# Ledger of designs, part 100: designed miniproteins, single chains, continued (3)

Each design is a single chain, and the fold is of that chain. pLDDT is the mean over its residues in the fold that is shown.

## One batch from the design tools (miniprotein)

Design m11463
Fold by ESMFold2-Fast:
Structure m11463 (fold): chain A 99 residues (1-99)
Amino acid sequence: MPSLEELLAEIRALFDEIVALSADDPELAEGVRATLADFEELVRRYLAGELSKEEMIAALEHAIGLMEYWIKTAPAELQPLFARIKELLEQMLERVRSE
């Protein structure tokens, strides 16, 4: 079972790919970058013991909802990447719940 750090690394790679594919949509690219930065800080704070399990669960559920929004609204070429990020976030949620 992958660690939280391994799941974050895969999520980061997918967000970087979305940003690269969004070169013609600077607003989407910036929104995606901001979301990744916020999420990386969230995971860092959780691993440092600065967030409770309940706070981390709530934040992951919110992130999953945001991925569902982008799966529905993003350009068709990006939708599979957001769907994969959602799947990885669901794996993170299970990992956090299992602690």
Scores: mean pLDDT 85

Design m11464
Fold by ESMFold2-Fast:
Structure m11464 (fold): chain A 74 residues (1-74)
Amino acid sequence: MLTPDERRIQELITQAYRLIDQGDLKGAKELFEEARDLLRDMYARETDPERKAIYQRLIVGLDERIKELEEQIE
């Protein structure tokens, strides 16, 4: 099962996509930024190199999504 932190990240990402569907790109960006910050905190506390690599890849993915939203926000 997912940890509470992993569940929170999934909830934030799901909520962000719902905001995109509603046209709230700024709100979606804020939720992706919150998820990224939680992943960064998890990365800093993680001691397993394999799990750190997974978190790093997820952070990069969120950075890409945030950048895409920034370019769409007028």
Scores: mean pLDDT 83

Design m11465
Fold by ESMFold2-Fast:
Structure m11465 (fold): chain A 91 residues (1-91)
Amino acid sequence: RRFEAERLVGERLDALADQVAKELTPEQAEKFRKAAGEASSLVGAGLSRGRLDEATEQAKKILSDAVPELADTVNKAVDEAGREAKRLLEA
């Protein structure tokens, strides 16, 4: 279900933002949460248009640009969320 995949991605990105915020200053955490919201919207749109892989790559760029110090952690989490969303769409 597309709606379930979109919701899953949003929940995963929100959870990532909460976990990452504990390792960041309040200013960096706010910047990252805003970027996570933008990334979640982009991935949701990508799911609706059948462009999940492209949206996932763009989301990784947005989040990594917001917090370069944690780029590896962010990229891994976004890739995992994208794979889970794709699996739900295939089910």
Scores: mean pLDDT 73

Design m11466
Fold by ESMFold2-Fast:
Structure m11466 (fold): chain A 98 residues (1-98)
Amino acid sequence: SGLKVTKIEVEDVGDKTIITVTLSYDSSSPASVRAAASLVTALALRLAELGAKLEKIEETETELTLTIVAPKEKKEEVKEFVEKFADDLNAKSAAGEL
């Protein structure tokens, strides 16, 4: 399995929006681990520019779960960015580029 976004969940909690992104990956593949590390770094920097935060990263042998927190007023902007990011990543994965 290539690195691919499998699920995006959005939840409003008080004055914040929590976006949970689940990715499939292979922890036994050095290439997959390097791709995931580069992706997480790039995503964290872009989220910070949008006023959001990558708050938590959870890893298993086959999945990465990323927890993103944004102010409610930034919900639509951050959600659109995350959805586009997922589409771009999944397109590259389908093309064999990841």
Scores: mean pLDDT 82

Design m11467
Fold by ESMFold2-Fast:
Structure m11467 (fold): chain A 73 residues (1-73)
Amino acid sequence: SQEELDKIIEEIKERLQKELDALVRENPNISPEELKRFFEGKLALLLQEARKEHNLSTSELLEIWFKVKDYFG
């Protein structure tokens, strides 16, 4: 359902934000390029985990990807 998909999107956003915040705190001299690589790698892993756990379709995975990337810029 859309409600379940929206919940997955929010959980991925919250987890990414927490991990990015922790990474910046631990690595105050981290470059924007290093942050972007970390973000992209972590998002890919979270999408693969969500696909397996929730049996998501390609269209649902794309919706998560677009909405999460839009949120972070």
Scores: mean pLDDT 86

Design m11468
Fold by ESMFold2-Fast:
Structure m11468 (fold): chain A 90 residues (1-90)
Amino acid sequence: MSPEELLAAAERAHEELLELLNDPSTSEELAAKALDRFIEEAAKAAPYLSAEDQERVLALVEEALEAFKKRFPNSKYIPELEAKLEELRA
């Protein structure tokens, strides 16, 4: 995909993830798995994006993680997800 298509895909995935986090039927495990996958896809896309677009995608990941922490504040998955986000910053 082009860099523009990769960014658009990340923005759409972020919207879908926020919808999952707002769905009362979504389990903690399903939400954590979806966020984990989003972070992994962001990491795969990063080498093909400009520095500006990498920062934008990082901001989307940060927003999704914050939404997850608000929904599941005592989740055992939080440390693992935070570690993956720190790897994206490196």
Scores: mean pLDDT 84

Design m11469
Fold by ESMFold2-Fast:
Structure m11469 (fold): chain A 85 residues (1-85)
Amino acid sequence: SFLDLELELLDAIMDTMDRAEKTLSPEKYNQLRQNVHNSFLVTARTGDWIKGLDLLMDTLRKLDPETAEKLQPLIDAFKEAVKKK
């Protein structure tokens, strides 16, 4: 269901942040953390989940491309689910 995808996405983002804290420098981790925060604010203000997720993924590709590649299939599945509604 859509709710299951939403929960999987939230869990994946949380796991990504936990891993980034351990693998990235403090400066890069703070940049990612601020961009995650901004992505959620964009989603909350505009109702555009796709725009928020695109901003998050752009930052991840620049700071941690391996994590971005691993997260991408779940992001793509969520975007497709949103488009069908």
Scores: mean pLDDT 76

Design m11470
Fold by ESMFold2-Fast:
Structure m11470 (fold): chain A 112 residues (1-112)
Amino acid sequence: SEKLVEELEKEALKLLEEGKSEEAKILLELATAVYLAREASKLEGKEAERKAELAIRYIEHAAELAEKLGYDEAAELLREAAERMREARKKKDYKKVEEIAAETARKVAEML
């Protein structure tokens, strides 16, 4: 997951250099979501729940940006991921929240 955050940030920088600033924003929001989900998986109680909630919100905002840019498949994957992450959060399965965030971020990065 730490490697994935760095990889997403590097891909975002590459997109910025190519003039794709909005696509770069999607990757940076996904990097933040993966980071927060990973932190939640290391914690317990209210702090874990709060970080997982923030990760889900970043995934949802990334979906909105993807839809606005016409990346409809990426937007659908991100919305599905947000719903799955909410279900995992309700069960306090923060490792599953991290796994969903990481898997989805990898797939979406390949679409941008």
Scores: mean pLDDT 90

Design m11471
Fold by ESMFold2-Fast:
Structure m11471 (fold): chain A 91 residues (1-91)
Amino acid sequence: MEEKIEVVRVIGLGMLEGGASEEKAEAIATAIIDALLKGEDVEEAARRALVEAGLPEEKARELARRITEAIEALDFERAYEVGREAGELIA
């Protein structure tokens, strides 16, 4: 569990580097971490948070899937890359 939360923190760092505000990056990361801790649908939580941050539904769904894959794989490099792309889009 701790390792998955750390992957989400790296996604948040990527979002900041991509140009997202700290408020938006933290809101998205918090939604994903909350879903993880509750055993809820992480992909749906990420999709909803990204739409609320201003992404179109189709792009939010695509990025949410990639975020979920990075978390499940514990892939820090992929987490940073998808975070940065999301950050550029919500900047």
Scores: mean pLDDT 88

Design m11472
Fold by ESMFold2-Fast:
Structure m11472 (fold): chain A 67 residues (1-67)
Amino acid sequence: GSVSADERVATSLVHSHAMYLPIQLADALAAVGAVSSFTVTPLPNGVTSITVALKAGKTLDDAAAMI
């Protein structure tokens, strides 16, 4: 399909939270219970990669609504 909210959320996590406070996002996602795991990895280009594993029955749209 076309570029969706899911892809925008992933891109926003990489760009916005890499610059500011990725730990705040990790805490927020954990608190709302949509995420089973959350990993933050700094990349050599100065961008932080954020990998999110969703719970069964949850989508990136569910995670996006919680951010």
Scores: mean pLDDT 52

Design m11473
Fold by ESMFold2-Fast:
Structure m11473 (fold): chain A 64 residues (1-64)
Amino acid sequence: MREEMLELAEKNIRSALEAGLSEEEAVRLAVHELGLLFPNVSREELEKIAREALERVKREREEE
């Protein structure tokens, strides 16, 4: 479950950053999308997952 949420957040964040959105806007979009798919997970936990996904995406981009 947590890894699935991370993968979805990473996908949303990559898409948002490619569209020219800021890191903060990308995190907000990921939290919104995760909240629709996982309504029983708290906003605080979704934000933590989205922030972790952002760090993973940033590391991936630094390796390229």
Scores: mean pLDDT 80

Design m11474
Fold by ESMFold2-Fast:
Structure m11474 (fold): chain A 55 residues (1-55)
Amino acid sequence: SKEEIQQEYDEEILKLNQEFLEQAATASPEERAKLLAEFQKKVNEVQDKYEEKLK
């Protein structure tokens, strides 16, 4: 169902947020900028993946 797909999407985004926060907490300013760019890319990829499924 769409509700199950939404739950899966929310879980994937939550995992990406947790991963980013953990990595950023110990990162230098330069590494933090890189991690943020990588995080944004991963979030966009997940959004694109689920946009088609949730329509």
Scores: mean pLDDT 83

Design m11475
Fold by ESMFold2-Fast:
Structure m11475 (fold): chain A 71 residues (1-71)
Amino acid sequence: MKKYSKTFSDGTKYEAEEWEDGNVKAKAEGPKGKLEGETVDGVTKGKMEMKDGSSVEFEAKDGEIVSRKEK
């Protein structure tokens, strides 16, 4: 397993964990909003929440978005 952590100049913090099987968990939080995602067995689920109250949830399989929900 690999762990990544990075703070960007705008104050955004990014953290990710990557497993040998290609599974990934990632999180980012900064001035514009928050992003969380995970990839398990080639299926990626993500959620993005912006400070303006807008949000997007998505699911991707084999690199293609198969569902998306916006608020």
Scores: mean pLDDT 75

Design m11476
Fold by ESMFold2-Fast:
Structure m11476 (fold): chain A 94 residues (1-94)
Amino acid sequence: SEKQKELLEEAERLIEEGERLAREGTFEEAEEFARRMEELGREDPERAGAYRGVAAYTLGAALEKYGTKAEVIAGGRILKVGGRVQVELQARRL
């Protein structure tokens, strides 16, 4: 319960930062943030799914912001939803 709450709170803060970088920064900044999240996931197997979820959400937000085709924007939205689901699934395993 406590570990689940802490992970969900951390993941929500990271999702908000990724979305901010996608919205206010550049695509490259969002991509770099997503890569850092994936690196954290490789170092921490207990939280790996949550970090991968944040990475997916961040890339999805960037694709929505910078996408020039409807299919790319739609793909970004799907990736954002999948990212949040991945965070939730990882939290449920704690």
Scores: mean pLDDT 86

Design m11477
Fold by ESMFold2-Fast:
Structure m11477 (fold): chain A 67 residues (1-67)
Amino acid sequence: GAMEEKIAEHNRIIREEAQPLIDEGKALIAQGIASGDQALIAKGKEILALVEEGLKRAEALKEKLLK
């Protein structure tokens, strides 16, 4: 219904706002893995953990999508 669509839209907006941080975190992890730089991997994981927490709260409304 309309409420579920609004929740989906809000989650999309949150993902769009988080997109630069997700891209940064994933890039740092990928670079760290490729170069064996554990500091880059750790930094990328911290960024993704913060983003994941925000997305998790937004998607928890679905009750089936608790990450």
Scores: mean pLDDT 73

Design m11478
Fold by ESMFold2-Fast:
Structure m11478 (fold): chain A 81 residues (1-81)
Amino acid sequence: SVKLSLGEKILLLLAENYPRSLSVAEIAEALGASQPAVSKALRRLVKLGLVSYDRKTKLYSITESGLQAAIFLKLLDNYAK
């Protein structure tokens, strides 16, 4: 399997949980990553328009573009053997 970055793993996790929004703490626990590392990756994903952040709830949700990216990542992982 292709080795996925933390950002790619976050996209796949959010896609799997769609339409549910997740906190930094939930994402960090699910992926076995530190909260600072997850926060940094999420800021990058929000800037790319792949993830949306709700300032009131402090939760992150995947966008339509993010869902398409997650599907593409799954296809690439299955083809690169």
Scores: mean pLDDT 84

Design m11479
Fold by ESMFold2-Fast:
Structure m11479 (fold): chain A 69 residues (1-69)
Amino acid sequence: SSRLQREAAALYTAASINRVGAQVNERLSEELYKQPEKQALGDQLLEDSRRDREASEELLEKAKELEEK
């Protein structure tokens, strides 16, 4: 139905946003690792990136389930 298609599209968009956020944090972490005193901050950004990727995968799974109904 058109309603389920719109709901799935919104979830795909949310998944994409989380994936982009993860990529930004990963690149920022690489810059921070070049500075010895900022390695702990780099580790924190990698952890945030991991969580954003997990959130993206969960949203993608929900979108696929919605399209299968």
Scores: mean pLDDT 86

Design m11480
Fold by ESMFold2-Fast:
Structure m11480 (fold): chain A 71 residues (1-71)
Amino acid sequence: MDVVVGTAERVSETEYRVEVRVNGELVGEGITDASGMTGAQAAAIGVLGAGGRVVERRGDENRGEAIGLLP
């Protein structure tokens, strides 16, 4: 199974920067709306967008990380 990691960092009151890596290789980067969303939730969205199943997430209102598995 491949490991996918999403990271999110709050860049404004309304936006997170999300980065997605598969087995340590950067595969995606973008900005998401932060309205009512934690950093952990934004990171998890990155993992799901890459087709991953989220197995661990952590973070607060300013940053987050999610770890997932691909088939």
Scores: mean pLDDT 80

Design m11481
Fold by ESMFold2-Fast:
Structure m11481 (fold): chain A 95 residues (1-95)
Amino acid sequence: SKEEEIAELIKKTFEVFKTEGKEAAIKYLDEELLKLDISAETKRALRAAFAEALTLPKDASLEEFKEKMKKYIESFSDEDISEEDKKLLLKALEL
């Protein structure tokens, strides 16, 4: 499912962040986002949420990373992302 693909991307980007750092994580994310079959708005929102979460220290847990992404995504308005796509991202963060 799209939720499972996004959830896997979140976990793998976090792993790159822990092992190779912030710049490597963003590069990995940008390359993988090109392969996902989701809207351009959802890709922008997901990338922005990752960038926000990547401000956390390297000792941050996956749960802290996901919570920071969730809080940031919840702040988006209908002008930033559709309600349907917002629910898709929030569901992926629960996996």
Scores: mean pLDDT 84

Design m11482
Fold by ESMFold2-Fast:
Structure m11482 (fold): chain A 106 residues (1-106)
Amino acid sequence: SQVDELLKQAEEAIKNGDLEEAKKLLMELIDLLPSLSEEEQVEVMTFIGKAIKKFPELAKDVIPALGKLSLEHPLSAKARNAFLFAIDPSLLSEEQKAHLSFLTLE
């Protein structure tokens, strides 16, 4: 699937420390989130959280993109919680945490 191919490419970019390519691939994964099953959303969100934990500089672009997507296409609470559990909470600003928490409240 397109998701499996993008995840594989993103894993390689992260492994190689190619943050520019990793960011591009993460943005493509984010764009796919609304069309994915809940299980696939959990997998993608877990991966994004782990990527940010490894390279915190990715958070500056990735977190605003996730916030914007969540406003237009609400993600499941399970997927949002998977992201928060995968990311180190200390890497998120209070504004970023509050924004994501607000978007998980229904």
Scores: mean pLDDT 79

Design m11483
Fold by ESMFold2-Fast:
Structure m11483 (fold): chain A 106 residues (1-106)
Amino acid sequence: RDALIDRAVEAAAEALRHASQAYAAATNPEAKAHLAEAQEHLGEAIVLAHAAQRDGAPAAEEAVEHLEEAIEHARKAAAADPSVAAHAEEAQRHAREAARLLREAI
C-alpha cells in the first residue's frame, strides 16, 4: 500500500510540474485561471496522498477527488489555449495515473 501511495505522490508531483510549465507558457487568461486551479488541486492531492499512509482510504478518496478536479481544469485550459495543450495533457495523464494508484492502494 505505501509503495502505491509513494508512486501516486510522484505521479501527482509530475502532474503539478507539467501544470506549472503550462501556466508559465499560457497567454490566454482563461487558460491561466484553469491552470492555477489545477495547481491548487494537485497540491492538495499531494498532501492528502501523504496523509493516506496514516489515515487510509478516506484521505486517499479525498486526494482522488482533488486529482479529478485538477484533470478537469487542465482539460479546460488545453481547450482555451492550444499552445499549452501538450503540458496540460501531460498534467492530465500523470494525474490520472496518481488517481489509479490511490484507488489501487485502498
Scores: mean pLDDT 91

Design m11484
Fold by ESMFold2-Fast:
Structure m11484 (fold): chain A 93 residues (1-93)
Amino acid sequence: TEVFDQLGKQRGRLDQLVLEMQRAQTREERDPLTALLQEQLDSAEILLRKAVAIATTPEEKARVERAGNRLMEVRGVIDEERQRLTEADALEA
């Protein structure tokens, strides 16, 4: 199904951005990647909601569950980066 294929592609882009963000050594490199990761996550969450609405078979529901779990992991990566920046800024203040 087109929606499930699009969700899979979006997940692939999120995985690539996570790897690039983890490889970035400076805040200047990481900040734009974190912003892009958030934009791609927001797009993937819209696709996930559409996939949930149309999922009827156990197989489709399992795909949605796996995608949802991965998006939750990606959100955790973004949250960890935001927390790290907050802690760094607090130490400089």
Scores: mean pLDDT 82

Design m11485
Fold by ESMFold2-Fast:
Structure m11485 (fold): chain A 60 residues (1-60)
Amino acid sequence: SMQEQADEDIARVKELYEKGKNSPKAEELKKAYEDAVKHRDDPGLVGGAATYAERIYKEE
């Protein structure tokens, strides 16, 4: 379901934030996680936040 996908994306962003805590990207990853949680009922916005978090994590 769309809600299950949103929950998975939020969990993924949280994992990236936890892994990136000590990186220069920590604040950006935290913001992406907070944004995903805030918009949990909008799978499109959650997916966008997850894509953004993956991008900034990989660019480190």
Scores: mean pLDDT 79

Design m11486
Fold by ESMFold2-Fast:
Parts: C-alpha cells; sequence; structure tokens
Structure m11486 (fold): chain A 80 residues (1-80)
C-alpha cells in the first residue's frame, strides 16, 4: 500500500517535471518521459504481484539511472 502510494506520487511529480522540461529542454523531457513509463510499469507490476521484488528493483534501478542522466544533462546546460 505505502509503496504503491509512493510510486503514484513519483509519477505525479515526474509528470509535472515533464511539463516544465518540455518548455526548456527536449532532451531532458525525453528522459523524464522514459522515467514516467518505467514508474508506470513498476506500479502495474506491484499491483499484479506485490511479492516480485526483483522486477521492482530492476525497474527502480533504471529510474535511478535515467534520473542521474537527466541531472547530469541539466548541469551541463548550466555551464558556459
Amino acid sequence: SNLIQGIEQSIQEAQQLLQLASTVSPEIAQIVQQVIQLLQQALEQLKKDPNDLDTLYKLMGEVQRLMREAYELYQQKLQE
């Protein structure tokens, strides 16, 4: 229950970030869109089999990786 709510909240936050990123950087927006898709997959997987933690951990690992790429790209765009 708490884990499902946490992922749902993360999806909402990522959707808000996507709207902002889409007006500033199409590259970052593309990464955020991929994060949203992975979070939606994680949510569906948890609803189907809440005990399949291996699949959840793999999906969340990809989310973490993509978020790092988004932050690195954002940092690069802030440098002259």
Scores: mean pLDDT 83

Design m11487
Fold by ESMFold2-Fast:
Structure m11487 (fold): chain A 94 residues (1-94)
Amino acid sequence: MTEEELKEAKEELKEDMRRYLEQQGIDVSKFSDEDFEKAVEALYEAVKKAKEGESFEEILKWLEELRENEPNEGTRFLLDLVIEIMKARREAAA
């Protein structure tokens, strides 16, 4: 995968996350581009770990640790959303 392909994949995840928030009635303007970039990076790495055979329990624990260590409230909120997406993905895959 090229750096351009990786950037495109992350941009698609960012758009999906933004659309989901808008559908839930959440004002996406409350979040900075950096908040979305950090959340999308976490989601991308979580999906990659799952494809490489890492357990969903280990992935969720890693995401929870990222959230607890995140000082920015906006990024923490989006990381909670990433955790919920991964939980939903686990149930859909079962």
Scores: mean pLDDT 77

Design m11488
Fold by ESMFold2-Fast:
Structure m11488 (fold): chain A 100 residues (1-100)
Amino acid sequence: SLRRELERQMVVAGVRVAGVSATVMIARRLIEQGKYEKAREMLEIARREIEENRELVREIREQAEKLGDEKTVRNAERLERELERLEREVEELEEELEKK
C-alpha cells in the first residue's frame, strides 16, 4: 500500500529530524564548553543532515499531495518548519563561532 509506505517514510523522517536536533544540541554544548573545533565539525554534520532530510521530507510531501493525503501533507510541512528552525539555529551557532 502506497499510503502505508508514506506512513513508514514519515516515521523515518521524524526520527532523522530528531537526530538533526540532537546534533545541533551537541554542537551548542560543545561551544559552551569552549570546544570550538568539535562544535564546527558537528555543525557541518548538521548542515548535511538538514539538506538530506529536507529532500526526503519534500519527496514525502509531494507524494502525499498526489494521493490527497492531507494528514501526511500537514505532518511533512511540520517537519519542513522544524528543519528551517534547525537551519536558523545552525546559522546562529556558526556566527557565534566566527566571533571566537
Scores: mean pLDDT 89

Design m11489
Fold by ESMFold2-Fast:
Structure m11489 (fold): chain A 114 residues (1-114)
Amino acid sequence: DLEAALQEVQAAFDADPSLEARAEELARRLTERVMAALAERFPDLAEVARGPVAVAARIAAMGHLTGDPAIAERMLEYGVELMRDLLLQRGVSEEQAEEIARVTREVLERALAE
């Protein structure tokens, strides 16, 4: 349940103010890792993807920092879906948006497992 996951993230961040700065730094590093992978595979789409990728990275970072694997997984899924919607809004094709979402999910899952 997305609403429950969002409430757990809010509760964690309200309890520990340091998580906001940690989420921003983690999101920045995750964004650059995803963008490096996208620039290699989709050079013509990398710049249009940067904003949507940053949204996905921030949401995934917030979920990860709760320390709850179920919340982390749900927030990563939500972030990738929002990113896909933003890419479609920016005129990226459904096929390209799906591939970018797949690459983003793979990179985020790998980076957050370290």
Scores: mean pLDDT 87

Design m11490
Fold by ESMFold2-Fast:
Parts: C-alpha cells; structure tokens; sequence
Structure m11490 (fold): chain A 80 residues (1-80)
C-alpha cells in the first residue's frame, strides 16, 4: 500500500539522521511536544519515536501530511 511505501521511505530517511539531530528533526517536522520530550529523554530511540508517529499518520490515511514531512526531511538531509 502507499502507506507502507511512505513508512518504508521514512525509515530509510530517518536512518540517515545522526542521533544528536533527532530532536531538531522532530521539531522541524512539527511533531507533538510529547514525542519531542520522549526523544530528549532517550535520544537513541529518536528514529523509533518519529517513525512510530509517522506510521500512525499513514495508517489514519493522512498520507498528504506524511508526504509533506518526508519532503521536508529530504531537504534537511541535503544540508547535513
């Protein structure tokens, strides 16, 4: 499904983010404060927390919101 394809792409892109940048990425992607706070507490789980949130959006059919966030993430990664 498109939802699964978007989640797989998110996992691939997030895997390119350095651990110390996951808080910055979560803020850039306008994730909820609860997710950002979870990453601050456990930075090594940053990829997992962001991916789980994106997966939830995708499964809710909010595919356009997922696509926009992946575009932002791709542009961010070009500047690392």
Amino acid sequence: SEASELVNEAAKLLGKVPEEKYVEVAELLDLPQSVIDAIRKNPERGKLYILQWIERLAHQGRLEEVRRRLEILREYLKKL
Scores: mean pLDDT 90

Design m11491
Fold by ESMFold2-Fast:
Structure m11491 (fold): chain A 56 residues (1-56)
Amino acid sequence: MDDIPLSPEQQAQLAAIQAETDARAQEALAKGDFARLREIGAETDRRVQEIMQQAY
């Protein structure tokens, strides 16, 4: 009855990705670089998916 959500290691990786993504997205948004913002989003989604797959 217990779902194992994410390991502490996976949580740390997600937190690192979130912090990096936020910093990069802020820079891109401040510069009006929407192409870069889209690239950051796609890269982040891929990295998050890899970590989520490790949870299974």
Scores: mean pLDDT 75

Design m11492
Fold by ESMFold2-Fast:
Structure m11492 (fold): chain A 64 residues (1-64)
Amino acid sequence: MTEEQKQLLLEYKELQNLADSYDFLARAGKEGGPETATLVEEYQKRAEQYSKKAEELQKKFEEL
């Protein structure tokens, strides 16, 4: 495996972890009450964005 492939794999793993973390925070925030509703929505959007970026990096890794 090349250094480029290793770097992409690391980035992919970190993006997946970020997506999972934001999803977890969004779920926890829903139990926290109405004052966190806007923050929950932001966390869900970020989780989706990181998940999408991870998928794009996976495709890039497969092209190498």
Scores: mean pLDDT 79

Design m11493
Fold by ESMFold2-Fast:
Structure m11493 (fold): chain A 60 residues (1-60)
Amino acid sequence: SSQNRAAAQALTKEVLEIRKQHADDKEAAEALIAERSREYLAQFPGATVFFDLETFAAAK
């Protein structure tokens, strides 16, 4: 649980940074977020985030 919380917070911060850097290209931002979410799920199975991590992972 503690590991999942830390992973979710780190991923959330990274997602915000990606969206900020790609504010005018939402599709590119979502693609990067999907790839990063997949990597996070591989490292932290069962990690929970407030955005659709499973949807992003499915985009692989």
Scores: mean pLDDT 67

Design m11494
Fold by ESMFold2-Fast:
Structure m11494 (fold): chain A 81 residues (1-81)
Amino acid sequence: SELEKLRAQIEEADARLRPHLSPEEQALLDEAMAELDELIKEAEEGKISKEEFYEKSSAIWSEFLSRTSVESFLAAYRALS
């Protein structure tokens, strides 16, 4: 399903990000993952649209990135995409 693909993409992003993060940044990633998991649950329950999911997930990622120093990670992530 679409939600299964999104979950897999989120889990892959977590796996690729985590080795490049400090313990403090890993805690921030854990917070972002928890927010994304709740968002997926809301989508599975039909409480939000695909557009709302996209907008809210983008905001979660933007907030995470603004609170971390993962510039080198972003370069590595893009190279693997």
Scores: mean pLDDT 76

Design m11495
Fold by ESMFold2-Fast:
Structure m11495 (fold): chain A 64 residues (1-64)
Amino acid sequence: MTEEELEKLAKEIARWLKEELGVDPSQLTDEELIRLVAHYLRTKKKIDLTPEEIRRIAELVKKE
């Protein structure tokens, strides 16, 4: 997956966390973010990504 595609997913997930769950991504641990990212991708997007791609998305989400 390209960096632009990962950034787009990160913004979508950050919005989901803030607006639908009422959670601030900056207050989550890296492991909690990784689990939530993996959950969103599995349940909402139905895509399978590598652990490295999931971790990269979590890093990008934390910066939003």
Scores: mean pLDDT 80

Design m11496
Fold by ESMFold2-Fast:
Order: structure tokens, then C-alpha cells, then sequence
Structure m11496 (fold): chain A 72 residues (1-72)
């Protein structure tokens, strides 16, 4: 019986840089791998509550999508 883990990226600052987004994405993917290793299903969501840099947004959206796909 798989337990569920939810990872939500929300409330990032509008000044978030691409470098900061990349670090957050790495953390998200690492957390996802750890949850999967524990036998959990991982569900990720990105919700932009603030307008952020378009490149940073894409990095976070891609990471969340990839993390969700990894937990099959």
C-alpha cells in the first residue's frame, strides 16, 4: 500500500533568479527520489501566486512535472 507525498511549489518571490529556481528544482527532485525510495507515490504541483521570471517559472514547472512522472 503506497503512501502519498505531496510537494507544492507556491509563493516563490517575484525576484527569484534562474539560479535559485535551479537549486529549488534540484531539491524537489532529490526529495522525490527519497520519497520513492521509501515506497511513496509522489504528487507535485507548481502554483505561481506571484509573477516570476519566465525562465525560472519554466524550470520549476519542468521539475514538478518530472517529479510527478518519476513516481510511477
Amino acid sequence: MPAKAYIILKGVPSSMTVEEAEKLAETLLRSTREAIARGMEVFTEFQATNPIDEKAKKILEEAAKKANEMSK
Scores: mean pLDDT 72

Design m11497
Fold by ESMFold2-Fast:
Structure m11497 (fold): chain A 63 residues (1-63)
Amino acid sequence: SMADRERALRVAERLAKELAEAFGAKSYEVKEVSEEEFEITVVTDKGTIKLRLSLELLLLLSE
């Protein structure tokens, strides 16, 4: 549902922010790759971290 997608986006954004803080990142971004998948990109001075997370996993992490 749209509500599930919005909830998953909030979780993905929280994870991206936490990773960015942990690594002293220059920037971070969350993208909707498909109806079922999101991608977190965190750009650091030493490289780029990319995580692909399913909608189901993000909803599980919302608890």
Scores: mean pLDDT 84

